# Designs tried in a protein design run: designed miniproteins, single chains, continued (2). Part 91

Each design is a single chain, and the fold is of that chain. pLDDT is the mean over its residues in the fold that is shown.

## One batch from the design tools (miniprotein)

Design m7153
Fold by ESMFold2-Fast:
Structure m7153 (fold): chain A 64 residues (1-64)
Amino acid sequence: ALSPALRARLEALGRRTGVSAETILARLREVIASNDGALADALAAELGVSPETVERLAVGILVS
């Protein structure tokens, strides 16, 4: 299950970028499934965050 703190962070990112929290979550799941750093880097650039932030969000999904 997604933690409330992680959900709140995805919603905040969605508000800033115009991308829905559900779309961000789906793309994070793709990063997890592919284990592809290029997909993580592309998502980080699109969201305006560091690749390390995308990696931490992905880990948050895995341990929820």
Scores: mean pLDDT 79

Design m7154
Fold by ESMFold2-Fast:
Structure m7154 (fold): chain A 68 residues (1-68)
Amino acid sequence: RRYSGEVELAAYEAAKGKVSEEQANQLAQVAADHVGNPEEIKREALKIPGVDEELAEEVAKAAAEANA
């Protein structure tokens, strides 16, 4: 309900500094689309060019924590 913006922000912050701002925004969208599904967020994040497994896992964890 209210978590969409918080989940997006958490994912964006986790990616910021490791990928470009545009890639970080794509990761934020993935997190928002798959709220409550950290494994799915991780899998979708890996489809984004420049995102490795470590970053995808960090984004998924950040999104899950923001959704709590």
Scores: mean pLDDT 77

Design m7155
Fold by ESMFold2-Fast:
Structure m7155 (fold): chain A 79 residues (1-79)
Amino acid sequence: KEEIKEKAEEAIKELPEEHEKAKEAVRVFAETVIETGDLYEGVAAGAEKMNELGLSEEDIKAAKEALGKVAKHALEVKE
């Protein structure tokens, strides 16, 4: 659980400051995965947050890349 949080924080720190909305989407994804243990619910929550915040194409791309890094780590921890 803490490993997923740390990986999410690392991915968020790697995002430029101008992508604050992308950082928030990644946080929501990570928090949901930690709470539910379900990657599908995490992805759904992250996508809903991206839609809610009205992310630009660049922000969506950055969020997807960061989210992908966290998701890969979560899968490694479960397997």
Scores: mean pLDDT 73

Design m7156
Fold by ESMFold2-Fast:
Structure m7156 (fold): chain A 77 residues (1-77)
Amino acid sequence: SEFVELVKKAAEHAIGLVKKLVEQGRIDEAKQLLDEFKEWGKLMLSKAPEKDKEEVKKILEKTLKEMEELIKEGEKK
């Protein structure tokens, strides 16, 4: 699905940005990106074709969890 591919690529990009921000000690900016990704994810899930909703939901949930874990580890430094 082209829609799933778009969501997957956006998720990969967001994870990369969070990693970079955390490495630079820019934790507040990483948290802002997490909040922005949550809102974007809600919008994407609402627009997803029915056949793609389950896969999109799984990608978004996994991505949000990974972003949250990266930020928590960054806060420990």
Scores: mean pLDDT 87

Design m7157
Fold by ESMFold2-Fast:
Structure m7157 (fold): chain A 86 residues (1-86)
Amino acid sequence: MLDEEILKLAKEGIEEKKYLEAARKIAELLSEAYNLPVEELSDEKVAENGLKQIIVEYLRKEGRLEEAEKLLIEEGAATREQFEEF
């Protein structure tokens, strides 16, 4: 459930290009579980990269990498080469 909520927020952040807002919402969920530093969530580039990593990691674990590729590449959030480096 928590993983699904985090993945949903990360996908919405990428699709709507609201990286910092989505990262801050995820931080509220993750701060109780993973103790994430607040300072990292104030940087737009760190927020964007964090959302991409969350999407790739969670969908890879579920065998759903095609969804991650479609979301990140088709929405223009990453190139195919960048996706392959994740």
Scores: mean pLDDT 67

Design m7158
Fold by ESMFold2-Fast:
Structure m7158 (fold): chain A 85 residues (1-85)
Amino acid sequence: AKLEFTLKITPEGAQAIADALASHGLKATVESKGDESKLTVEGEMSEEAFEHIKKGLEIISNAKTVDEIQEGSLYILEGLEVLEK
């Protein structure tokens, strides 16, 4: 599976997400341009894990508040838990 999102967060925040995904066996890369970071995630995952990670990244990419970033992060965490089985 492959996911691509532009995150409107700090480069450090985008890299932390990429590192977390990579620690669970996914290939995650970050390309930063100004205050935006393009995150690309590739790897084999279940549809459930894919949808949770995708939803989390969508929430973060559109986040305007800390609460929305936290909500997106929880979806990503749930997806990663499914990956660990």
Scores: mean pLDDT 77

Design m7159
Fold by ESMFold2-Fast:
Structure m7159 (fold): chain A 61 residues (1-61)
Amino acid sequence: MTEEEARKIGEEVGRRLADQGASPTTAGIAGGLEAYKKGATLEQANIASRAGRDAAERVRA
């Protein structure tokens, strides 16, 4: 998996969960876990987590 792929996974998961009312923290955790399930390294999972949190914060703003 690339860092770009991890970021896209995080953003997609974060947006979806924020639309359902999840907090940015929950969206970030879910984004990281989804990347991990798809074979992400710890570093890539952290990128996905940050991207998911940021996407959720934008939905709430």
Scores: mean pLDDT 82

Design m7160
Fold by ESMFold2-Fast:
Formats: sequence, structure tokens, C-alpha cells
Structure m7160 (fold): chain A 83 residues (1-83)
Amino acid sequence: MEAGRYARLAGEKAAAGDAEGAGRYAALAAEAAGLPREAVDAARRAGEEGRAYSAAGQASAAAWKAGELEGARAAGAGARAAG
């Protein structure tokens, strides 16, 4: 639930061209999915570096890890819209 919700938000931000926002929500999705700190930091860094596609893709992976298919799909769609 939590990881999927953040992943959807990351996808929305990526589709809107907000890489920083996408990275911020992707980091929250990774944390909610129980991923290690390295994954959380990588997601945040992707957003800070303007890599909206990468940030939303990482959010999608985090939601898949958490078993939240709807959130993963939404983040994946946002990533495709960004790249």
C-alpha cells in the first residue's frame, strides 16, 4: 500500500518533468518496500541529477518488490512518459 502509493506519485512527477519530485517519492517507495539505504539514496540521487526516467523506474521496481502491482505499473508508465 505505502510503496505503491509513493511509486504512483513518482510516476506522476516524472511524467510532469519534475525529476527532483520523482526522485523524492522514489526514495520513499524504496524505503517503504524495505530496500537497503543504498537503493533509497540511488533513487533520491537520480531525481537530483535530473534523471526522471531512472527515478520513476526505481519507484516501479520498489513497488514490484512490495507486491504492489498497480503502483509499479503507474510508476512504469510515468517513466516511459519521461523518457
Scores: mean pLDDT 84

Design m7161
Fold by ESMFold2-Fast:
Structure m7161 (fold): chain A 66 residues (1-66)
Amino acid sequence: EVIELKTNKELEKKYGIKLTLTTDPKQAFELARLLEAMGYKEEAEGLKNYLIKNFPDSKEAEVAKE
């Protein structure tokens, strides 16, 4: 359904990273940046898409679009 749910499950399993489903676009953006740096580009892109859809007017969503 949403890549964020898949990312949360797989990252918790492999790396002990938790993603709280967010009311905070900054936290989601920070996690997306971390995933991209680790080579998880597909998961990072999913989080960026989540930001764009749920927080389109946020600064983080604007950066994610660029």
Scores: mean pLDDT 64

Design m7162
Fold by ESMFold2-Fast:
Structure m7162 (fold): chain A 70 residues (1-70)
Amino acid sequence: STIETTLTTLLTNIVDEVPELSEEDKQKIVSDSVNTALGLYESGFLPEKLVQPWAVMILETEIKALLSKK
């Protein structure tokens, strides 16, 4: 969907600012964050206007978790 494509592009731009992450980790956390936020929206738990801020929050949490692992 257009929303998924736009969200993926936005989150990819955010994660590209973190040089400590591998390309595989970057792709995985972007995909996981997008799919989780869209899944919550499609299941009725999240209103459309909160999809982007929720996806960003998940992404930032995943980045923090990966950096703590190193």
Scores: mean pLDDT 82

Design m7163
Fold by ESMFold2-Fast:
Structure m7163 (fold): chain A 82 residues (1-82)
Amino acid sequence: SSLASELERLLERSRELGRSVMEHGAKTLREQYKKRGDEELLAFHEETSKEGPAAAFWRTLEVEILLRLGRPWEEAVREALA
């Protein structure tokens, strides 16, 4: 019974850590875009943050990767939101 309780607590704390990691990741990207003066990626990050830090982090990073691969903004945003 004590092991079962410990495993339940570990699962709960693991989920909390995952959320905290995504919050830090999203905040780090936001700060980098501000520092670089990347107004478009910053605005996209702010909009996607309404869906939560994980959405803000992964969708904005996908847009940046697609842009670096030569995809135009409209296509990168469409693909990231799919």
Scores: mean pLDDT 83

Design m7164
Fold by ESMFold2-Fast:
Structure m7164 (fold): chain A 68 residues (1-68)
Amino acid sequence: GPAAETEERVRRVAADLGFSVATIREAAVLLGISQGLLADLMAEHGERLKAEARDAEELARLIRSLVG
């Protein structure tokens, strides 16, 4: 179902960009967005996030700066 598809997208983005699934889930809570939307944003901005973000708070801050 949709929840399983979202979980698989989060796992793929986590593996591709070198983040833990837990970090992505925590960042989604900090941003007030769905995990699916965050996974899509991370896929779009991945190179910068991979270089600069170290934890969920930094990831959330960078996403806010990139998408306005």
Scores: mean pLDDT 81

Design m7165
Fold by ESMFold2-Fast:
Structure m7165 (fold): chain A 95 residues (1-95)
Amino acid sequence: SPAELLAKVLEGDKSVVEEIRQRFIDIFLKGKELTVEEREVYPLLAVIAHHLFGLPLPKWLEDLDPEEVARRAIEILKRLGYDVSKAEEALKKRF
């Protein structure tokens, strides 16, 4: 799920980088229709993946602060019922 990818990328899990890259191709280049969760999660995922792994970032997201985006992402994951303990620790170390 988009939320699972967001949790893993916040934790610094590089194994999901290629999956995220492929999903961004489908969304930004192929115009895939997004669910409500995907519309909320994917912009945050793009900023965080750019900051941590150097993935391409759309221009309309370039002015967002990665630390603020990561904090908002953690709040969304908590609302969705994810354990964010590792993501919160990674936020202190990587942002």
Scores: mean pLDDT 78

Design m7166
Fold by ESMFold2-Fast:
Formats: sequence, structure tokens, C-alpha cells
Structure m7166 (fold): chain A 71 residues (1-71)
Amino acid sequence: AVPEPSAEETERNVRAVRIANEVQKLLDESKSKEEFDKKVEERIAQYEKAGNTEEADLLRKAYEAVKGAEA
């Protein structure tokens, strides 16, 4: 059966989607790969500084996926 997400699972998924969208926006607005890498690195540092370690980890994974261009 196709499971219905719980409220907790929905919140977790929203966080992951927002992080993935953030990486896509950084890529879209970047003029070069170097600029994109710098912006992603700064975002990760901001999340870690704010204590959002989980979001920082998700951002790293989204960055690797976008950089690798894997389907």
C-alpha cells in the first residue's frame, strides 16, 4: 500500500525539499561552478553556526547530487 505521511514525516520532508530547492536556487543564480561552490559552502557554514546540523548535512547531500548530475 502507498503510505500516507504523518505530520512529523511531512515536516521532515518539507525541510529536505526546502534544502534541495535552496541548492537549485544557488546553482541557478551562480555565474560559475566556483561561485556555486562558494555559496553552498557559506550556506552550510550558516546552518552549522545556527546549530542546524541536520539541515547542513542535507545541504551537503543535495549539493553532491546536483554536482554529480545523477538522475
Scores: mean pLDDT 75

Design m7167
Fold by ESMFold2-Fast:
Structure m7167 (fold): chain A 73 residues (1-73)
Amino acid sequence: SAREQEAMRLISELLRAIEAGDWERARELLERLRQMGVSVEEAVRLMAQALSIPEEVAARILARLLEAERRLA
């Protein structure tokens, strides 16, 4: 769907922002995903697909990112 394609695009940009250390951009992208109604479980699935990694690994990456976001707030 167009929504899943947009969510995947945002997740790809999120991963690029994290790689670049751009935490302000990462927070902006996380907020956009939340506004679209993307759940943590859906984000894990999409991230696993984008990176071609197991969902367990994607879940750990996302958990660390959400923890970093909380510290920056």
Scores: mean pLDDT 78

Design m7168
Fold by ESMFold2-Fast:
Structure m7168 (fold): chain A 68 residues (1-68)
Amino acid sequence: MVGEAKKLLYQGRYEEAIELAEETARKHPNTYTGSLAYTVRGLALYKLGKEEEAKEAFDKAEEHFKKY
């Protein structure tokens, strides 16, 4: 669930938030839920200093939202 990935993000557990968000996005392609999961992944990657990977995740979130 996206809510669990968000909780991990707020707790500073960025790597676990990324893993759960990626799993959620794979199970919900081209949906609002998938878009939110990629957004959480992007935020966690940005917090880890992986700015290019974060940008790619945000681009994927936008793509999933447009296809919703």
Scores: mean pLDDT 78

Design m7169
Fold by ESMFold2-Fast:
Structure m7169 (fold): chain A 110 residues (1-110)
Amino acid sequence: MKELEEAVKNLDSKKVIYLLYQAAEAKDNQGLLELLRVLAKHPDLLGPLLDKIYKDGYLPVLLYIASLVTGEAKHAILSMVDFMEAMYGEKVELDEEKAKKLIEELKKTI
């Protein structure tokens, strides 16, 4: 949790996306939901953070993360995706190969 709070405060899109991905890959729906609650605790930073995630090209990774989880965590991430798509006027389709490539590139920079 401390690592995510520092990443959110610094608008570190790479670190935030990676932490969300780790929970999703582990099939830890509850852990992912707890991470999303940390994001909700910083409403003033959430908009700027989503903007940076979009500009850094990680929207496809966020959609892929949603595909790995179920229930409340999935709905929360899809709501963020829908908000970003509406804000930027584009639609992203699930591309697992592209998302996995972005994640591998991300791992090398963290």
Scores: mean pLDDT 83

Design m7170
Fold by ESMFold2-Fast:
Structure m7170 (fold): chain A 81 residues (1-81)
Amino acid sequence: MKPRIELPYDERIPEELQEEAKKAAEEAAEAMQNKDYETLRKKVEELEKIAKEIAEIDPNSPLYHYVVNFARLARKELEEA
């Protein structure tokens, strides 16, 4: 089953960065399902970088909070592996 990721839209964040966040989150979710911890680690690092870029534009963005929380959950999965 393909993981479904729905991101909060934030017009203050560039569409390009929103698409990167969605792609990274979807790929991280797929890696978690497949227990591909090498890919998951790379995607967690990518999500953390994307979150930092979002925070530099708008630290109060709902997208920032979503990406940070998703990265945290994915990192916990890696630590439990």
Scores: mean pLDDT 79

Design m7171
Fold by ESMFold2-Fast:
Structure m7171 (fold): chain A 55 residues (1-55)
Amino acid sequence: SMEEARRLLLLEMFFNDSSPEEVYDRITEIAGEDEARKAKVVQESMLKIRAERRG
């Protein structure tokens, strides 16, 4: 699905040390602002989990 493709793109950009702003802009260009907001929420959740796991 397009949602799955966008999620994979978000993960790939995240692992390539892309900034949250770069990810947001890229998703907005491909899928629009609503999908970019969803991706931002997922990325913020992942960063929070990562920080908690390293403590």
Scores: mean pLDDT 68

Design m7172
Fold by ESMFold2-Fast:
Structure m7172 (fold): chain A 84 residues (1-84)
Amino acid sequence: MEERDKRLESLLNQLENSLKALENAKKNGADQSVIDDYEKKAKDSFLQLAELVSYETDEVPPSPELQEKLQKLAQNIEEILKKI
């Protein structure tokens, strides 16, 4: 359970970093291949995060602090992913 919470936090950080890198790449007129790579990384991180959270019913749920972070990030991520 502790390892899962740590993994969730790691994936959230990876997703946040990927989304920031994607925005910066688009702003700076980076090569389309670079933009595509960051889009893939963001989507992959999101899918891994969603898969990990889906197993919470079989294990102790994430800490309340992480649950709040997940809800806030999910709202922001949905808006960002709609534009990808």
Scores: mean pLDDT 67

Design m7173
Fold by ESMFold2-Fast:
Structure m7173 (fold): chain A 72 residues (1-72)
Amino acid sequence: LRDKVLRYLAEHGVGKPVPLSEVEKRVGASRSTIIEVAEQDPLIEYDKEKKTIRFKGDSSEVTAASALAAVS
């Protein structure tokens, strides 16, 4: 589940907040499960007030560079 959430956030754009309802549709998990994953993962920021989650981006830059090197 965590991997699906991280991939979806990375595909939507690093640092862009995504509504929980949209993540639920794409990942196929309950809101409570998604919140739990976000709270436990230091790469994900959960905004309780706005009911959104976002990918902080540090690992995305490293992962993107690594993927480019591997494909090349």
Scores: mean pLDDT 68

Design m7174
Fold by ESMFold2-Fast:
Structure m7174 (fold): chain A 62 residues (1-62)
Amino acid sequence: SVDEIIEKARKEFENDPELKEQLLKAMDDEITDGRARGLSEEEIVERLEMIYRRFKVILERK
């Protein structure tokens, strides 16, 4: 699930390498923070989906 969202992000943002790197860093930071807090995988996935949607809005405005 986490890996699927990351793969989807990499594919969707492949034509914007700078935005892709920012998105992947934000996702990695969220995974690290979530695991440090003891969040479930499901809660981490939900947070990654929120980050993905936010970056998707940026991509669509370009």
Scores: mean pLDDT 83

Design m7175
Fold by ESMFold2-Fast:
Structure m7175 (fold): chain A 70 residues (1-70)
Amino acid sequence: AEELARKLAEAIEAGDSKAAREYALQLASLDPESRRRAAEVLRELAEKSTDPAAALQLLAAGHELERLAE
């Protein structure tokens, strides 16, 4: 889960919409606990991002995974 979250973050920061979508779908298919761990990693990476647009996308992805996990 954490590795997939990092790959999603890398795709978002690279502007690779296709890769980002593929990793997001993989994360959405995981169990609720794995989605929560992935959301936590995405929030941490958003705080460390130097690109405000990428940070917002990372936060949005994390919130969506939390919503699906609950």
Scores: mean pLDDT 79

Design m7176
Fold by ESMFold2-Fast:
Structure m7176 (fold): chain A 71 residues (1-71)
Amino acid sequence: GGPETEERIKRAAEEARRRGDAAGAVAAAYQGLKLGNHEAAIHGAEQALRTPGASAAERALARRLKEEALK
C-alpha cells in the first residue's frame, strides 16, 4: 500500500492504544506486516507494547511481529 495505507494502520494502532486495546494494536501491526509495510508493523507493535494492561501473550506477539518487521 501507499503512504495513505501506512498512515491508516499507524492511526488504528494509536487509537487502539488510547482505548487500552492492546489486541487492536497487535492486529494493526500484523496488518502492516502482511502488507509488507514494515514501518507500520513496527509502529503498531510499539503501540501494543506501550498499551497499559497488555497481557503477556499480547506483549509476546507484539515483540514477535516487531522482530519479523525488522528483517
Scores: mean pLDDT 87

Design m7177
Fold by ESMFold2-Fast:
Structure m7177 (fold): chain A 57 residues (1-57)
Amino acid sequence: MDDEVRRLQEQGDKAQKEIDKLVKKYPELKDFADKLRSTQSDEDTLKELKKKIKKMK
């Protein structure tokens, strides 16, 4: 098995789980998260969500 493939899968699973937690805590971000996920990876979506939350305070 390829170690890089396993790392990418684990990273994707963690990003998805973190996005779900953030959306549950900030439901107003769900639409924004869904839009990002359609155009970007889950990892990039997570980064953008964290930036938006930081700006909202």
Scores: mean pLDDT 74

Design m7178
Fold by ESMFold2-Fast:
Structure m7178 (fold): chain A 68 residues (1-68)
Amino acid sequence: SGVSAAIGAALLLIGSEGEATVTLSDGTVLRVDAADGEQVNEATRAILASLGGTVTITAQGRTTVFEL
């Protein structure tokens, strides 16, 4: 289930410091201030709307790909 991967992606955002970049399978790029809970919530909703695709998160100099 892609829900577990989406939770992992959200936890990566919550545990990040500074700006993170979230790239959705349709090419949408979101810049997220991880200290801003509203921005993290919006990014999490976008990730959940992308179930069945992929999400790529770049945070703290590391890029992680999640299959949803």
Scores: mean pLDDT 79

Design m7179
Fold by ESMFold2-Fast:
Structure m7179 (fold): chain A 94 residues (1-94)
Amino acid sequence: MIISVEEAIALMEANPDAIFLHAIKDPEVAERLREHARSLGREVLPIDLNDPSSFIAYLGTGKKGYLFVDEDLEIAPILKKMLEKSGFKIIKVE
């Protein structure tokens, strides 16, 4: 499922207790998400999917999470399963 930046913002507004992460390569999309999160008093935390140490601290919280990724990203199946088991929903953003 691919959503717009505006839909991603609405998702952040609707889920105040969730953790939001991003691995967005497009700097304009990443900056728009961060700017709107900041305006809501929220954070979208940058991670590197090739470096598990960048996100492992977020997997042990027991909270629902969302990971925003580029629309063309092909995530490795083992990494996808690890994130999903930790409560993270992976969402593609345009």
Scores: mean pLDDT 80

Design m7180
Fold by ESMFold2-Fast:
Structure m7180 (fold): chain A 95 residues (1-95)
Amino acid sequence: MVKLELTLEVDDLDLSDPAVQAAQEAFGRHVLKAREAMEKNDVEKAADHFAEGLRAFRELVPDAKLTVTLKADNEEGKKFAEVLKKRIEEIDAEF
């Protein structure tokens, strides 16, 4: 079983905003797909799904500051963290 601690911190967020609610729903859908990919040991696909969730959040709430903290105790988790970090850097460069 892959042990991965993932913390998403979001600053300057109004939880009553319909755009924020839509962003949370979109992010949640992508996180479910990432979990399914991880269950199949497809680390790259899991990271891509999670990154697409972050992208959807940024598109709907561009003023939100997103901080992702990853802690991985095994090789699969470390690979996930490395791929996800690269995807986050690509998203940050786009916005």
Scores: mean pLDDT 73

Design m7181
Fold by ESMFold2-Fast:
Structure m7181 (fold): chain A 81 residues (1-81)
Amino acid sequence: SSRERFNAALGEGIQLIADYNAGKISEEEFKERLLEIARTLSPEEVRRLMELLKAFVEKYLSDEKKKAKIIEILDEVAREV
């Protein structure tokens, strides 16, 4: 279902943010994998996903430079789909 697909995308997006924040994946890998997720969703779902991922970043990350970089990448991905 669309809801199950969206929930899976949200979970994967959160995991990608955590992995990038921990230095487990590169910025390029983070962006590419987010683009792959976003391309499986409608424009409305992409907007909602980016809002929720930004909220996650604001709640759980403490490094202001890393937060700003992740938000920049989320905005770039939203523009490319």
Scores: mean pLDDT 88

Design m7182
Fold by ESMFold2-Fast:
Structure m7182 (fold): chain A 71 residues (1-71)
Amino acid sequence: AMDPVEAARQLLAEHGHRIVAEEEVKGGTLLTLDAPLPFSVVRELNKRTTARLVQLSPTKLLVEGESAEIL
């Protein structure tokens, strides 16, 4: 089973980035980084996981852990 937060942690570490804070929010996890993250790395993370990744700021990523369709 692929956990999107775990995938993000692994890829960020491979790119030399460090997660300084992790906060669970509704439907996902907010990650705060020690350094700005380029869009190319965010795009690569989105391809690696089945969940949606949203960059809220250069140092903040929202990893949507579970997406539920509301109909």
Scores: mean pLDDT 71

Design m7183
Fold by ESMFold2-Fast:
Structure m7183 (fold): chain A 56 residues (1-56)
Amino acid sequence: DSVKKLAEYFVQEFKLDAGAAQTIAQLSCGRLGLALKLLQQYQSSKSLAKVNCSPL
């Protein structure tokens, strides 16, 4: 799985916190489209607690 690469991508491109990037990448199972949706939720609330834990 590309979860680690996806997390690094978010840290580099979006200046996201490493922990938040890893959590979003893991919740998306390395799927970029789903990870971007989760990232948008995180950016809107600025809280991982409000990110949907069900990636579907």
Scores: mean pLDDT 70

Design m7184
Fold by ESMFold2-Fast:
Structure m7184 (fold): chain A 85 residues (1-85)
Amino acid sequence: LSEKDKELIKEGDELVERAFQHAVEATQARRAGDEETAERHLALVQEERDKLKELEKEAESELAKKWLGTKTRAAQGYLRRALEG
């Protein structure tokens, strides 16, 4: 992997971890009846997923694109589950 691809993968790992945490926080806020906090955390998960899609576009190797694509799908899954409540 190029140094650029290594950096993109590291950023992707951080983004998917943040997406998971924000999705958990959104679900907890929603269950507590705090819709405003839930909406803010859901917006953060969406932002993190969108950033992952941009990293995938920047990736030079098929391996890096595949890994970032997997992380994007994971973030999308977190968003979906948080929206389901």
Scores: mean pLDDT 86

Design m7185
Fold by ESMFold2-Fast:
Structure m7185 (fold): chain A 66 residues (1-66)
Amino acid sequence: SAEELIERLERAIAGGREAIALFTAAGDDVMAAHAREEVERLERLLRGVREGDKEAAQEAWRLLTG
């Protein structure tokens, strides 16, 4: 369901933000940058899913289940 997908995306974004904080604190700029790119991608997908974008929902399910 869209609600379940939104919940999974929100959890993934929260985990990504924690990863950014940890890598930044460790001085790992490469991993911090990678984590930021992933969070930005997930935030774009979450926005699309909330707006009823079926293509965004399909991409999000692929990322979370593949």
Scores: mean pLDDT 87

Design m7186
Fold by ESMFold2-Fast:
Structure m7186 (fold): chain A 85 residues (1-85)
Amino acid sequence: SEEEVRRKADELLQKAYDEMKKIADEMLARGEPLDVIRKKIKTLLHKALLEAAEQLPPEFIDEVKARMQKLADEILKEVEERRAA
């Protein structure tokens, strides 16, 4: 059902956000360079997009891709702000 697909999309989005946020926070705590953190988050985003493409109907992929990109951008903005502080 469409409701089941939306639930699955939300689960994949939450999983992607939690993993990217956890890794970004751990890398910041270790004093990793900003460029290294950005590269790692881009890698995790790419992996999450591939997992979404395997599990969701094509009509949901563009929406989920846009939402995952926005979450990655928000995490990277927080990383840049915390590094500048």
Scores: mean pLDDT 87

Design m7187
Fold by ESMFold2-Fast:
Structure m7187 (fold): chain A 75 residues (1-75)
Amino acid sequence: MSLVEAIAQLLHELGVPRSVLGKAVEAAIELYEQGASPEEIVDRVLEIVEPHLSPEQLRQLRQGLQQARDAYVAS
């Protein structure tokens, strides 16, 4: 749950539209429940939101997702 919560917060802070944020969070929850790796969850979130972000927002998202993933695997 903490990884999904971190993803949702990061997408909200970057100004991702609610509909896109909802799809990304739902996909992250589904993959988490299926036992997917943190890498798979992050990759799927990026795939969903990437077309809706500027290059600068995408760079910030990739950095934030990497930090959230690293924190999750360290737990």
Scores: mean pLDDT 79

Design m7188
Fold by ESMFold2-Fast:
Structure m7188 (fold): chain A 84 residues (1-84)
Amino acid sequence: MDVVVVIKSSDKEVQEKLVAELNANAAAFEAATGNRLTAIGTEDIEKTVEELIAQGYEVHLPIFKFKDGEDESVTIEVAVLRKK
């Protein structure tokens, strides 16, 4: 199963860091679960989710908004999609 994690942040550096950390752990995730993980950053999370649905992905986690643990002014939006 292919798993895509879509990330949008109000802080571009936070977004890039989270995407890089998830992609760095992708091989460990595949070894543990048998599922391929890809993380992508986006400026428009709703549009990116719609594009993935058009490609045959299904929403596993709808868009979830939270604040960064160290800076509450920084918001993070995450969605998780799966292909089968």
Scores: mean pLDDT 82

Design m7189
Fold by ESMFold2-Fast:
Structure m7189 (fold): chain A 68 residues (1-68)
Amino acid sequence: SEKEKLLEVLEKLAKLLEEKGLYDLARQVRNIAKKLEEGEISIDEAKRELLLVLEQAAAQGITVAIPK
């Protein structure tokens, strides 16, 4: 499902951020994944929150390609 694919992307991104020492951003990504898994937010809301995290990462010199 689209939800399962997005959860996989969020897990991969959180690991990448942790490997780069960006633990606060990784925690934000894991919180998005938790809210999405628990049904607290929609897929579209999760994507919007993810874009804000990616913008913050880019501001810190980290660029990330998201697989579809």
Scores: mean pLDDT 81

